# Ledger of designs, part 98: designed miniproteins, single chains

Each design is a single chain, and the fold is of that chain. pLDDT is the mean over its residues in the fold that is shown.

## One batch from the design tools (miniprotein)

Design m3621
Fold by ESMFold2-Fast:
Structure m3621 (fold): chain A 139 residues (1-139)
Amino acid sequence: EEKERLAEIYLDFARSYINQGKADEAIKAAELAIEYGKDNPTLVARAYLLLGQAYLVKGKYDEAIKYFEKAISIFEEIGDLGGVGRAYLQLGIAYMKKGDYEKAIEYFKKAIELFRKSGNQRGVELAEKYLKEAEEKLK
């Protein structure tokens, strides 16, 4: 469908803008991905994940957390364990940036469990690196 194709294009733009540190452009692209993808829960969940990441780039950690929680809710509904794992990884990063290392550890452990269940070995390795960093911050 043409609208779903547009949503996918805007998801790609949002990812590109996040990688460039262009938070406001990433937010706008992710919002357009939600608008065009509104009838497809997978596209909406992916767009909320990217909205959260854009707000992390902007330093708006509470807004980022809100969008990661929205992404988790939808990924859980559709049974996307890898998506839930990625959203918990991003929640851990948001709490790390807030200085809440205990919460960060909790979410990194949840991400590791979900990545193991979904067979995402790269996700496990990445989440374990963040877990180690958070644990060192508590020392």
Scores: mean pLDDT 91

Design m3622
Fold by ESMFold2-Fast:
Structure m3622 (fold): chain A 143 residues (1-143)
Amino acid sequence: EKEEEIRRVREEAARAVGDEAAHQFVTLYNAAKASPSLGASFRAAADAMAAVLEKHGYTEAAQALRDIADGKNVDEAAQRFSEALARYAVEEGFEKTKEVVNEALDAAIAASGPELQPLLQTAKDRINKALDEAIARVKEAEA
């Protein structure tokens, strides 16, 4: 049953990471919707992040992120984004997912204006905390 336990922990950890990332981008969308200046900056940040995700072959996550930024079926797009990131974490590993996600978030921060940068930095910090907790849980289960 150790193999089934490790698989379950990995799947649960991946879902937690995906859900946290989706939650952070829905939060950013809601902030952007409240301010026209933030809206333009959020679209630019989302496009920069999506381009990095596409470069790494995660086209579904990139498309879902663009749909969130455009306000298209945000709840459904957030679910697709969460599921896509969770799948990537399981397939490529959590440490590689952390590298790709941070490259994408750094591109988003660089493309954003000064009003959005603190919100993106908060999102980056929270997503990295979820990734670090996921990595720790998987290592503990494999021990």
Scores: mean pLDDT 88

Design m3623
Fold by ESMFold2-Fast:
Structure m3623 (fold): chain A 79 residues (1-79)
Amino acid sequence: GEKEVLEKLEEYKKKAEEKAKKAKDEELSKLYKEAAEKIEKLIEKAKTTPGAQVYFDAVKEAERLMAELEEEEKRAKEE
């Protein structure tokens, strides 16, 4: 339900914050901080507009944001 969705979103936010803190590259650090802020907005929306579709979309968006940044991090290492 809502509790499990909020817990999962909080986990993604914490992971983004950890990645930002550990990033050696300032650009990657900023991108992860921005992702954490975006995930916080998704948490707020889930709390204010409860519904199965809102929960689904919030989790999917958080997963997409994290996956895209992990791909950017991999590309930076492959150079």
Scores: mean pLDDT 80

Design m3624
Fold by ESMFold2-Fast:
Structure m3624 (fold): chain A 95 residues (1-95)
Amino acid sequence: MPPSPQQIQRRLRSINRGMRDGIRDGDIDGVLGNVESGYGITQISQSISSSFSDQDQQSIQSQISQVYVLAQQAYIDSGDPRIGNIRDQISNIIN
């Protein structure tokens, strides 16, 4: 069943929190897991619908942009190419 915009926004909030916690703790697997595990950033991108309100679409895109900033920071801090790959995937979603 396709997720609602409210479900997407709750998941993005969870991803944001988990990424911040992973960055703080130096836990790269935690950063990776929060972005791509289960209903991750790729599935969120595929779930964005033109039937959502402009406000919901803008909120979702803003939250994805925040996830990109966190992925970029994690990549700068770690140098881990797996984080770099996720950053590039998120960049393609935004553009």
Scores: mean pLDDT 77

Design m3625
Fold by ESMFold2-Fast:
Structure m3625 (fold): chain A 100 residues (1-100)
Amino acid sequence: SRREEIREELRKLDEEGRRELAIRAYAELLMKKYKLSSEEAKEIARRLREEGVDPLELLERALELARELGDEETALVLEELRRLLREGAPGEPSEYIRFS
């Protein structure tokens, strides 16, 4: 399935690559919504890298934008990326799957 293909490609990315993908997707979605130039989108991406925004928070914002714009392909990529970031996170105290 398309979701499986996306997951396989995303698994090949390290943590930095996944963060960069989230930043680029968000900048591209802002470009589409606000009719920004490619240069303006690159500047937004640069600022997001400098600000050290939480990748999960950025993904949630990007996913909302993708859905608002009807960008189904980008929404699928962001949903699978969000799942991988949540699965790769350290176990929370409420997540008993990590036995101490």
Scores: mean pLDDT 76

Design m3626
Fold by ESMFold2-Fast:
Structure m3626 (fold): chain A 85 residues (1-85)
Amino acid sequence: SSNVKEVEEIIKEMEKKVDEFEEFMKTASNDEKLKKYEEFIKEFRELQDKLEELMKKLSEDDQKKADLRFGEVLLRATELMVETF
């Protein structure tokens, strides 16, 4: 369904944000890292809010699949944040 595709696109955008943050952190100064981290958290939360709204329109099985995929992205983001601080 279109809602499933939209959910997949949001998860891919979240993955892209994690990849972009990881790349930035390789060469950034500590001050730049803090500012980028705050921006990243804000953007990630906005994408999560959109994901939660779209998930309400999915079947229970599709919601569970999306939750698992989101959990994987959240784990990657958390590991990257731990490496930053």
Scores: mean pLDDT 83

Design m3627
Fold by ESMFold2-Fast:
Structure m3627 (fold): chain A 96 residues (1-96)
Amino acid sequence: MEKVLEGEIHLALGIMALALGDYDTAIKEFEKAIELLKGVDPELVARSYVALARAYLKKGDFEKALEWAQKALEIDPDNPEAREVMKEAEEGLKKK
């Protein structure tokens, strides 16, 4: 479906922005991917939630990182990447 392809493109652009340290662009691209994939591909939505959580984690926004990681786990409870982000976000909150 066209929405899946567009969502995958935005997810890829977000991942590239995240790798370059452009966390604000990464967040916007991941949010766009979620909009396009929501109700169409739950697995890609879960991946996009994990990616968004990672972007917030990199910004030091541990509360939002935890929130998005938890949303990913609601779709895929055994997602190891989501659990790793959740653990890092919880550790960040404890040190603050």
Scores: mean pLDDT 85

Design m3628
Fold by ESMFold2-Fast:
Structure m3628 (fold): chain A 68 residues (1-68)
Amino acid sequence: MTEEQRELARRILVETFGVSPETADEVVRLVAEKRDYDKAVELLRKAGVSPEQAEAAVDLIRVLVEQG
């Protein structure tokens, strides 16, 4: 994924889902580098994101990763 796509994913996580920048960076790493979607969903849920929104956020980041 490009730096621009990573910044967009981070921005969506922080501004739309209310996640901290540090948690957003780890979620992007889990999805883009490790492809560990279950762990990314778990991390978002621990950060206070609902299960449905956590799954939607991970799916969105997966699309951004596949475009890069």
Scores: mean pLDDT 81

Design m3629
Fold by ESMFold2-Fast:
Structure m3629 (fold): chain A 54 residues (1-54)
Amino acid sequence: MELEEEARRIGRDYAEGKISPDEAQKRLLELAKKAKTPEEIQRLNDAAVEGMQE
């Protein structure tokens, strides 16, 4: 899912210090608004955490 790849990128950028915690939260909330189901929202959260660990 394209939104999951964006969520991973946000997590990675945050972990690397490229964006602030507030900016990371803002971008993740914008992605969540594009999700169609609760399952998609959960996958976005999981992808962001995966990005932070890469």
Scores: mean pLDDT 78

Design m3630
Fold by ESMFold2-Fast:
Structure m3630 (fold): chain A 69 residues (1-69)
Amino acid sequence: MLVLEPGDVALVEFEKEPTKGAMVYADGEPVGGVLSVDGNQARVQLTKTLEEGTKVEADGIKGEIVGKA
């Protein structure tokens, strides 16, 4: 199972296009911010340790960590 650490850039697949610069949350806690957006995929810089498959939310849009960017 892939584990991402603080400072890593995660690749996240969202249900809709998120906003660049939006705060990313997991279980109500801030875990990173959106660095760049390419359609429904975004690069998110993490501030917390998270695993691949972690469910996240940004700008009211649900997403999931699919890998390391």
Scores: mean pLDDT 86

Design m3631
Fold by ESMFold2-Fast:
Structure m3631 (fold): chain A 56 residues (1-56)
Amino acid sequence: SREEGRRAAEEAFGRAALEHGADEEVMRRATIEAGVAAGLSREEAERLAEEMIRGR
């Protein structure tokens, strides 16, 4: 679902930040791939990744 996709993306973003020292490219990629895998469109996942990167 969309909610599951957003949750998966947010979890991946946080995990990547912890594991890779907040590397922006790694965080963006992890967020997009997790979101898409859990039901977001690629466009929605990309938009969410940019929002999370800008908001930290």
Scores: mean pLDDT 77

Design m3632
Fold by ESMFold2-Fast:
Structure m3632 (fold): chain A 61 residues (1-61)
Amino acid sequence: GAAAREAVLAAARAAGADEESAERATEHWIKGDLRAGVAAASEGSRGAAAAVGMAGQDGTA
């Protein structure tokens, strides 16, 4: 349901995943494919971290 989708999206974003990866993970988790969801979220987190690092922004935290 929508509430479950929002909860998974929030969790994935908290882990550093981008919106695309968070949405992919949410779809997989709703379907019961936790392994595929974790893989999608992990890829997004790696990409997001690399992009932030390359940007070299002091305001990142």
Scores: mean pLDDT 57

Design m3633
Fold by ESMFold2-Fast:
Formats: structure tokens, C-alpha cells, sequence
Structure m3633 (fold): chain A 58 residues (1-58)
């Protein structure tokens, strides 16, 4: 989706909060998007946002 692409672009640019929001939106539109889900979990953990990461893992 366009949200996934924008999330990847934000991640490359070091725009971590924007990347999180785009990956979350990509999962809202496509819950089976493994790349977005795994990327989001890893990024949230790296930033210490463990509560948000736990919600994505459910």
C-alpha cells in the first residue's frame, strides 16, 4: 500500500515517528502485511515504545 511505501521512505530518512504512523496505517488497511507488522514491532522496540509494540504483536 501507499502507507507501507511512505513508512519505508520515512524509515530511510530517520523520521522514526512518521515511519511508525505509516506502518500502523498500513496494518489498519492490510492486517496481513507481514513486512509492515514486523518492521513496526522492531522499530517500536528499538525506540523503547514497548507498550505499542505489545499491541501490534496481538
Amino acid sequence: SSSLRRGVEALRQGKWEEAIEYFERALEEDPDNELARRGLISLLRALGKLERAAKVEE
Scores: mean pLDDT 81

Design m3634
Fold by ESMFold2-Fast:
Structure m3634 (fold): chain A 68 residues (1-68)
Amino acid sequence: MEKEIEEAMARITVWELKGYDGKSVAEIAKELGLSQSTVSRSLRRLEKRGLAEILPGKKKLLRVLPAP
């Protein structure tokens, strides 16, 4: 759970995160070989840190925010 989220965050570094801008949670999950739920939880943690935003919609598109 928390350990899985930390490992997913370790895979999604700041420069790699920028490469996922505009991609859906499903696309990111497929590229990383993770479940959509794991990616969604990791992105929610990044959203709380002000590093990314999940846009509302069926695909939950990722928007990378400028560094705080």
Scores: mean pLDDT 66

Design m3635
Fold by ESMFold2-Fast:
Structure m3635 (fold): chain A 86 residues (1-86)
Amino acid sequence: SLEEAIKILEETIEKVKEKKATLDDLKLNGIEVIKKLKEAKVSEESLKKVQELLQKAIKAFSKGDYEKAIEYLEEALKLVEEEKKK
């Protein structure tokens, strides 16, 4: 559900902020978010936008840019929240 995708993103953001996240956490949680969005039947366009943001977050995290990783995850969260409103 969209609610589950939102929860995963919120928990991932907090874990990154607390310096407790691993790269595997971002990768696995990203896969789960996309799975939940597909189950919720979000548009292909919205799905691609979220996928791109999650991939950017993973790349930023892998480079040690946690601030940028958080920004991309927060952008992805905003898009998923907007999908829930429509």
Scores: mean pLDDT 85

Design m3636
Fold by ESMFold2-Fast:
Structure m3636 (fold): chain A 82 residues (1-82)
Amino acid sequence: SNEELLKRAEELLEEAEELWRRAKERNDFRLQLRALVARSTAFLAKRILEENPENEKARRLAEENLEAAERLVEEAREELEE
């Protein structure tokens, strides 16, 4: 549902923000950039869902963007774990 996708997008935004904060503490500019890209991708997915709640093509595009954001968050987490 759109509600579940919106919640997923909000969770990814929070995760990306936490990764950004950790990257700043480490002065890791590459990780900071990855966190910002993940945040932007999740934000775009949220916007698409909010502006097009009944559009199935918009929902699929949002899902694809959420999957991309999840991969970016996962890669950033792996780099944080050393």
Scores: mean pLDDT 84

Design m3637
Fold by ESMFold2-Fast:
Structure m3637 (fold): chain A 98 residues (1-98)
Amino acid sequence: MSPLETAKSLFEKLGLKPTVENMEEFINNTPGGNGDLGSVLFLLIFQKLFGLKVDGILGPKTVEKLKELGIEVSEDEIGLPILSEETFEKLVEELSKL
């Protein structure tokens, strides 16, 4: 499945309209968002789904929740608003199972 199809499915589960425009708005309402449909969008969706603070940042609580799902985050990614390619792929895969 493409990341875009996964994002649309997750938006529907959040009660949001699954449009590219709404996804861009969701990113743009976050500090450090650049209108990119990449890792920032999926991190925000993850935080919203699991009741975490929706800030697009790999903080301690977000990292702990990712580890509970079997997604390991390297120490150099902690506090960053961008996921590594490997972490991003694993996040999309786990979220697609919901």
Scores: mean pLDDT 70

Design m3638
Fold by ESMFold2-Fast:
Structure m3638 (fold): chain A 57 residues (1-57)
Amino acid sequence: GVVERVAEADAGLSREQIREIVEAYRAGDEERLRELAERYGLTPEQARSLAEAVLAE
């Protein structure tokens, strides 16, 4: 969606990487969300906000 395209442009994330973040958020796995955030150069707060924005679309 639009949020995924914005994240690809602004954060340099692939669609697959964005989906991993969303899946961790949906699972309630805060440790996995932090690991993915660190791996992709995001803060945990940014990763959570991204997942929430994708799910709200």
Scores: mean pLDDT 76

Design m3639
Fold by ESMFold2-Fast:
Structure m3639 (fold): chain A 72 residues (1-72)
Amino acid sequence: SIVEKLKKLFENTLRESEKLKEEGKPKEALEVIKSGREEIIEIMRKENVGIKNQKEYEKKFEEKIKELEELV
């Protein structure tokens, strides 16, 4: 399922970002989140993913970006 692939990609992006944050690299962690957001948005556009899933990912990425921007 494309929805399952998006979830896995999102989880991997968060995991890598959290690792960088824990290593004291919040700027690099922010770059990972922004890159992952761009990739997921592109996939959602190409695969015609439903609006509910689109808004869920938009919210999750916005929350993480705000969190990391406070640390940079």
Scores: mean pLDDT 83

Design m3640
Fold by ESMFold2-Fast:
Structure m3640 (fold): chain A 67 residues (1-67)
Amino acid sequence: GDAPVSAETAREAAERVGLSEEAKEAAVRLAEQGFSPEQIALALYLAGLLSGEQAARLARELTRLQE
């Protein structure tokens, strides 16, 4: 199963990717709900908050910060 992301990790990853404040806040909320890197990135992409490129970068950064 996918490991959950911490709220702090989600905020850091979103900031490093250069996401909007709205997208950063959404990523933090999804992390608080226990979603994985891929689930957070996909949810934000489907919500129209991220482009496909931004979603891929966010998923990679979240996964990197969990190693």
Scores: mean pLDDT 83

Design m3641
Fold by ESMFold2-Fast:
Structure m3641 (fold): chain A 82 residues (1-82)
Amino acid sequence: MEARKKAVELISKAVVYIREAEKALEEGDLEKAREYLKKAREYLEKARELLPQLSPEDRESLEAVLRGLEEEIERLEKKLAE
């Protein structure tokens, strides 16, 4: 299914940006880390917009993945707020 493939691709891009944000945090580049987290959120939102086009089973599965990645972003954002 095309929509499922696009959602997975968008999620993969978000994962790359989450990893880049974590590296930027380790390097002390707080501005770069915030920028990468913002991009990660944008890709997850684009993936979420595709969920209504998926089967109920794929929708439930990808919703769980999206929640997990949103929690990762929130954890990194909390470190930036310290």
Scores: mean pLDDT 86

Design m3642
Fold by ESMFold2-Fast:
Structure m3642 (fold): chain A 82 residues (1-82)
Amino acid sequence: SELDVLAALAVHDVGVPEAVARELIARYLAGEISGLELRARLLSAAYGVPVEEALALIERYRRGEISLEELEAELRALAAAK
């Protein structure tokens, strides 16, 4: 499922703690947050960047304006600029 893919991406590929990933997925399943907000919060936790900035980058990716590699590069750049 998309949830399993998001959890695998967060834990395996981007290094977010499993407890954080599971808590956010549980909130999504309860209808407290959208799938888009779930993605943004997972990337925010993984990279240490503001949720609003992660959300903006995910929306650009969804619109086909940036690639996945460019999304990851921008998240790393934001984390380094802190």
Scores: mean pLDDT 76

Design m3643
Fold by ESMFold2-Fast:
Structure m3643 (fold): chain A 61 residues (1-61)
Amino acid sequence: MSREELVRAATSLLEARRNGDVAATEAGIRELARALGVSEEEIRRALAEHDTGEEVADALL
């Protein structure tokens, strides 16, 4: 996955969380964890600690 693709995915997840779409947020976390080869817990931590898709992407790279 490229950094640009990761920023886009992270931004979409942050927006789903902001909109209260739990199902979309959970599905996106699972897919991103699979694509990066990291735990769902690492994705959740990055999303909780950062406010932008770029910051989340940099935390996961």
Scores: mean pLDDT 84

Design m3644
Fold by ESMFold2-Fast:
Structure m3644 (fold): chain A 65 residues (1-65)
Amino acid sequence: MEEFRKQLEKMEIEQLKKYIPDPAELERVLKLARERNIPIFVAEKLLSPVKTDEEEILKEYEKRL
């Protein structure tokens, strides 16, 4: 059901917002996911080819608070 898909996307977006506070970057991930009709997590991995430590992602997040 489309409603179930929206619920999953909402949960994924909420998690991504914690680590990608930049709305432009978040929008790029969402746009890629929709253009290629792939899960948001897959699109995020495609746009982030280098594996970054969670601490480094959180530091960037804190810098933008």
Scores: mean pLDDT 62

Design m3645
Fold by ESMFold2-Fast:
Structure m3645 (fold): chain A 61 residues (1-61)
Amino acid sequence: SRAEILSGVHEIQEALEKYGHLNEEAKKLLEEALELARQGRFDEANKLVKEAFKLLGIPVP
């Protein structure tokens, strides 16, 4: 749904704001995840978020 897309996009945007400056590869993964989430491709976006968090040493939610 549109609400689910907006929620997912918002969460990834917040992750980019908080963590994007810490690691260039993680930033690129989060930016790509954001574009996928905007397309409703959440499974693919979630995989990239997990990879970014792994690079940042952040526990996967």
Scores: mean pLDDT 77

Design m3646
Fold by ESMFold2-Fast:
Structure m3646 (fold): chain A 86 residues (1-86)
Amino acid sequence: MTIVLVLKGLSPEEETGYILRAIGLELDGYDVEVKVEGDTVIITIKNASEELVEEFLKLAEEEKKRGAKVTIKQEGDTLYIEIDKS
């Protein structure tokens, strides 16, 4: 499964945290792409395990509890998670 994580309205510290998480996943052998466009960070993780999918779904629920607007959509083998903190 492919995960596409779209993050908007992050603080610089939160943006750095997500980028470091993406680097950690690359070091663990995942195929990861990161794009930063202004206040939007897009992280694409290819060939994600079920465990990694569950981890990111839990992250999305925790962000939602903290007041973020969260949208989750699955199309085929791609899971889109949008987290908007703006």
Scores: mean pLDDT 84

Design m3647
Fold by ESMFold2-Fast:
Structure m3647 (fold): chain A 84 residues (1-84)
Amino acid sequence: SAAEALEKAAEQVAKAKNAEEALLTLYMALITLAVLRTTEPPDPKVEEAFELVLEAIEAAERGDLEKAAELLRRAAELVREYEE
């Protein structure tokens, strides 16, 4: 599921050795949500999750991988609630 992919991505960002590795994972998470947004009707939880991933990318670009992982975990939680 998209929620499982985002949960795994958050763990990978938390364990990332550098911002470049974290950004690759974050862009894959962004693509996962972009696909969900284009294939499903608009949903406020999915839209908020997408905004959180964009914020996580900005945090990772600043080298704040801890905040990036936290934001991505919050995005995963919203997508999990959407999939219930």
Scores: mean pLDDT 83

Design m3648
Fold by ESMFold2-Fast:
Structure m3648 (fold): chain A 99 residues (1-99)
Amino acid sequence: MSKVELLEKAVEYLRKAVESARAGNFDEAIKNLEKAAEYAEQAGFHKVSLAARQTAEAARDGKRFAEAHPELRDQVVAGLTRSVEEALKIAEKALEEAK
C-alpha cells in the first residue's frame, strides 16, 4: 500500500469516527480514531497520527466524564465531535498536499 493509500485509509477511519462521535458512541469513535492513527503513522504523517491519538484520549476522558455527569453527555458528545472534525481537517489537508 502506498503512503497516499494509507493516508486515504486514515481519512476513511476519521470520517467513521465523526459519525460514531455524533451518535454518542464513544467506544466506536475511540476504535476508529486508533485505526486512523495507525494508518497515518504507517504513512509517515506524524501530525495526523498525533491528532487522532490525542482525540482518542479525549474520547476516553469524555466517556468517563459523561458516565459521571449524564446531564452533560450532549455537551461532551458535541465537544468530541468538534475535536474529531478538526483531526479530519488536518488529515484531509495532508492528503491534498500529498497528491
Scores: mean pLDDT 89

Design m3649
Fold by ESMFold2-Fast:
Structure m3649 (fold): chain A 69 residues (1-69)
Amino acid sequence: MTPEEDEKNRQVVKYTKEAIDAPTAEEAAKYLKKIQEIYNLSPEARQQLIDAIADYNGIDPAAIEEALK
């Protein structure tokens, strides 16, 4: 990988962990927005990520979706 790709991958891993550990939907959405900015996720991939994070940390996925608007 180029240094740029390696840095993006490190940031995505970091933000994914932060989103999973987030105590609120608003904080989870903040880190999801950072991941979206790095990778330009499709709507389906973004929804899958929201659902996975919500399932892991117990936050309502609808609340995360609302915070992303």
Scores: mean pLDDT 78

Design m3650
Fold by ESMFold2-Fast:
Structure m3650 (fold): chain A 112 residues (1-112)
Amino acid sequence: MEKVKEIVDRVLAFLDGLIDELRRLRETASPEAQAVLDKLIAELEKIKAWLEANRDTVTPEQVLEAMDKVIEALRKAAEEFRKLGHPEMAEYLETLADTVEDLKAQIREELK
């Protein structure tokens, strides 16, 4: 159980860094790009808030499910950026989603 709390803290730290980077990108973005980033940031903040509120009771499976929600949010934002004609931003968000997939794989192995 202590190991799960340590993993939650690592995921929360990662989400903080990701949210801060997205907020920075938002400051120079077009209005259409800002709308996509605002939606993504709100979704990531919701996932973060849920993990913080449930840190003491969350199961390994629920942590992995939270990671899946982060990956889905990033991939959906990437698709929206492609539709807006911003393929470089879409590629960046897909690279971030791949990074989260790698982190999820590491966490899954640690939880065995």
Scores: mean pLDDT 87

Design m3651
Fold by ESMFold2-Fast:
Structure m3651 (fold): chain A 74 residues (1-74)
Amino acid sequence: SMAEAERLGREAQELLGRALAAAQAGDYAEALRLAEEARRLALEAARLAGASEEELAALRAMFDRLLAELRAKL
């Protein structure tokens, strides 16, 4: 549903914002945890909103790069 996609998308954005704040504070373990949860919700929101396989692959790639950067800081 569109309402569910919008809710999950907002939750993903909030978690991503918190992950970036944690990373800026040097808490890379917390940033990684929040970013992983944001990725899960963002991909679910995109699927519910009817995102193409190409769009889902691009979104996944963006999160994979972020998660790799955070892991490199641990």
Scores: mean pLDDT 89

Design m3652
Fold by ESMFold2-Fast:
Structure m3652 (fold): chain A 63 residues (1-63)
Amino acid sequence: SDDQRQQVIDRFQRMVDDNRDDPVDVFRQRIRDMVDDMRRQGVDDIIVGQAASVAIRTINRLR
């Protein structure tokens, strides 16, 4: 459901918000770690990919 997709996106955005003063390379590693964790938990690859894309765009705006 869209609610489940939003929950995944919200988790990525929370991670970015909690660590927003970190360098971009640190954020990229955190995103990779979250993607790996979510895939290990059986989350759909399309949903994980969409959430990671949103997080990357957010990080790029924090430059």
Scores: mean pLDDT 78

Design m3653
Fold by ESMFold2-Fast:
Structure m3653 (fold): chain A 75 residues (1-75)
Amino acid sequence: MEERERLLREAERLKKEADKAEKEKNYFKAAKLYSRALQLYEEALGPEHPEVQEVRKKLEEVQKKIDELIAKSKA
């Protein structure tokens, strides 16, 4: 029980840091932090939980932004 609470607290902290990095347009940092938060949320809640789905969507959005930046740098 305490272990699950610890994982959730750590995941929430990482998600907040990822949200901040995304606002700063540091998409590579945001992707790393969302990925780590996703792992911890999955451990705490299981992969089908709404919170896990939300973080997964955020990671997908950030990865799309990274792809856009790479495409622009190739031009």
Scores: mean pLDDT 82

Design m3654
Fold by ESMFold2-Fast:
Structure m3654 (fold): chain A 98 residues (1-98)
Amino acid sequence: MSEEEFELEVLVGLAQISLAIAKRTAERNNAPQEVLDLLDKAGDYLARFVETRSPEDLEKALKYAEEGLQRLVDLGLATQNELDSVKKLLEEAIELAK
């Protein structure tokens, strides 16, 4: 495995864990279904990327993760730091996947 491949897998794994924690918090605090759907789409695209290795799946994951996490920040169920962290992980993963 190349260093780039290993780093990419770590970044994607960390993003998956962060989104799973955010979704669990959202569900426990009865966040709107729209927010849960955005987080689910982000997770689905990350799972697709693991199989496809397509950068477009990461770009879709970033879009839905940012939208869903921003809604959680607005609801007081996540921090701006958590959003910025997931965004950075996915942006770095996209650059490595190109």
Scores: mean pLDDT 88

Design m3655
Fold by ESMFold2-Fast:
Structure m3655 (fold): chain A 90 residues (1-90)
Amino acid sequence: AKEEAEKYYKKGVEFFEKGDYRSAVTAFSMAIYLDPEMADAWYNYGKALEQLGKYESAAEAYRKAAELYRKQGNFDKAEEAEKKAKELLE
């Protein structure tokens, strides 16, 4: 399961880098489905939603990433994700 989540995560990153934000969202959502604890997938899912103008959904994804980063002891990335969520709702 985690190895397949990583593959979908990498596909999502590739789609995002090419500017295909819809395909990136689909790939990241599959990574999240296979591994809901993958904080990086939630964070990049939020970035892709933000590029599509889905600011409320992006903020929710960033908050979930922040929760998971904090749970994993990555406080710097948790703070970054929380700031992104707050900035989208202003």
Scores: mean pLDDT 89

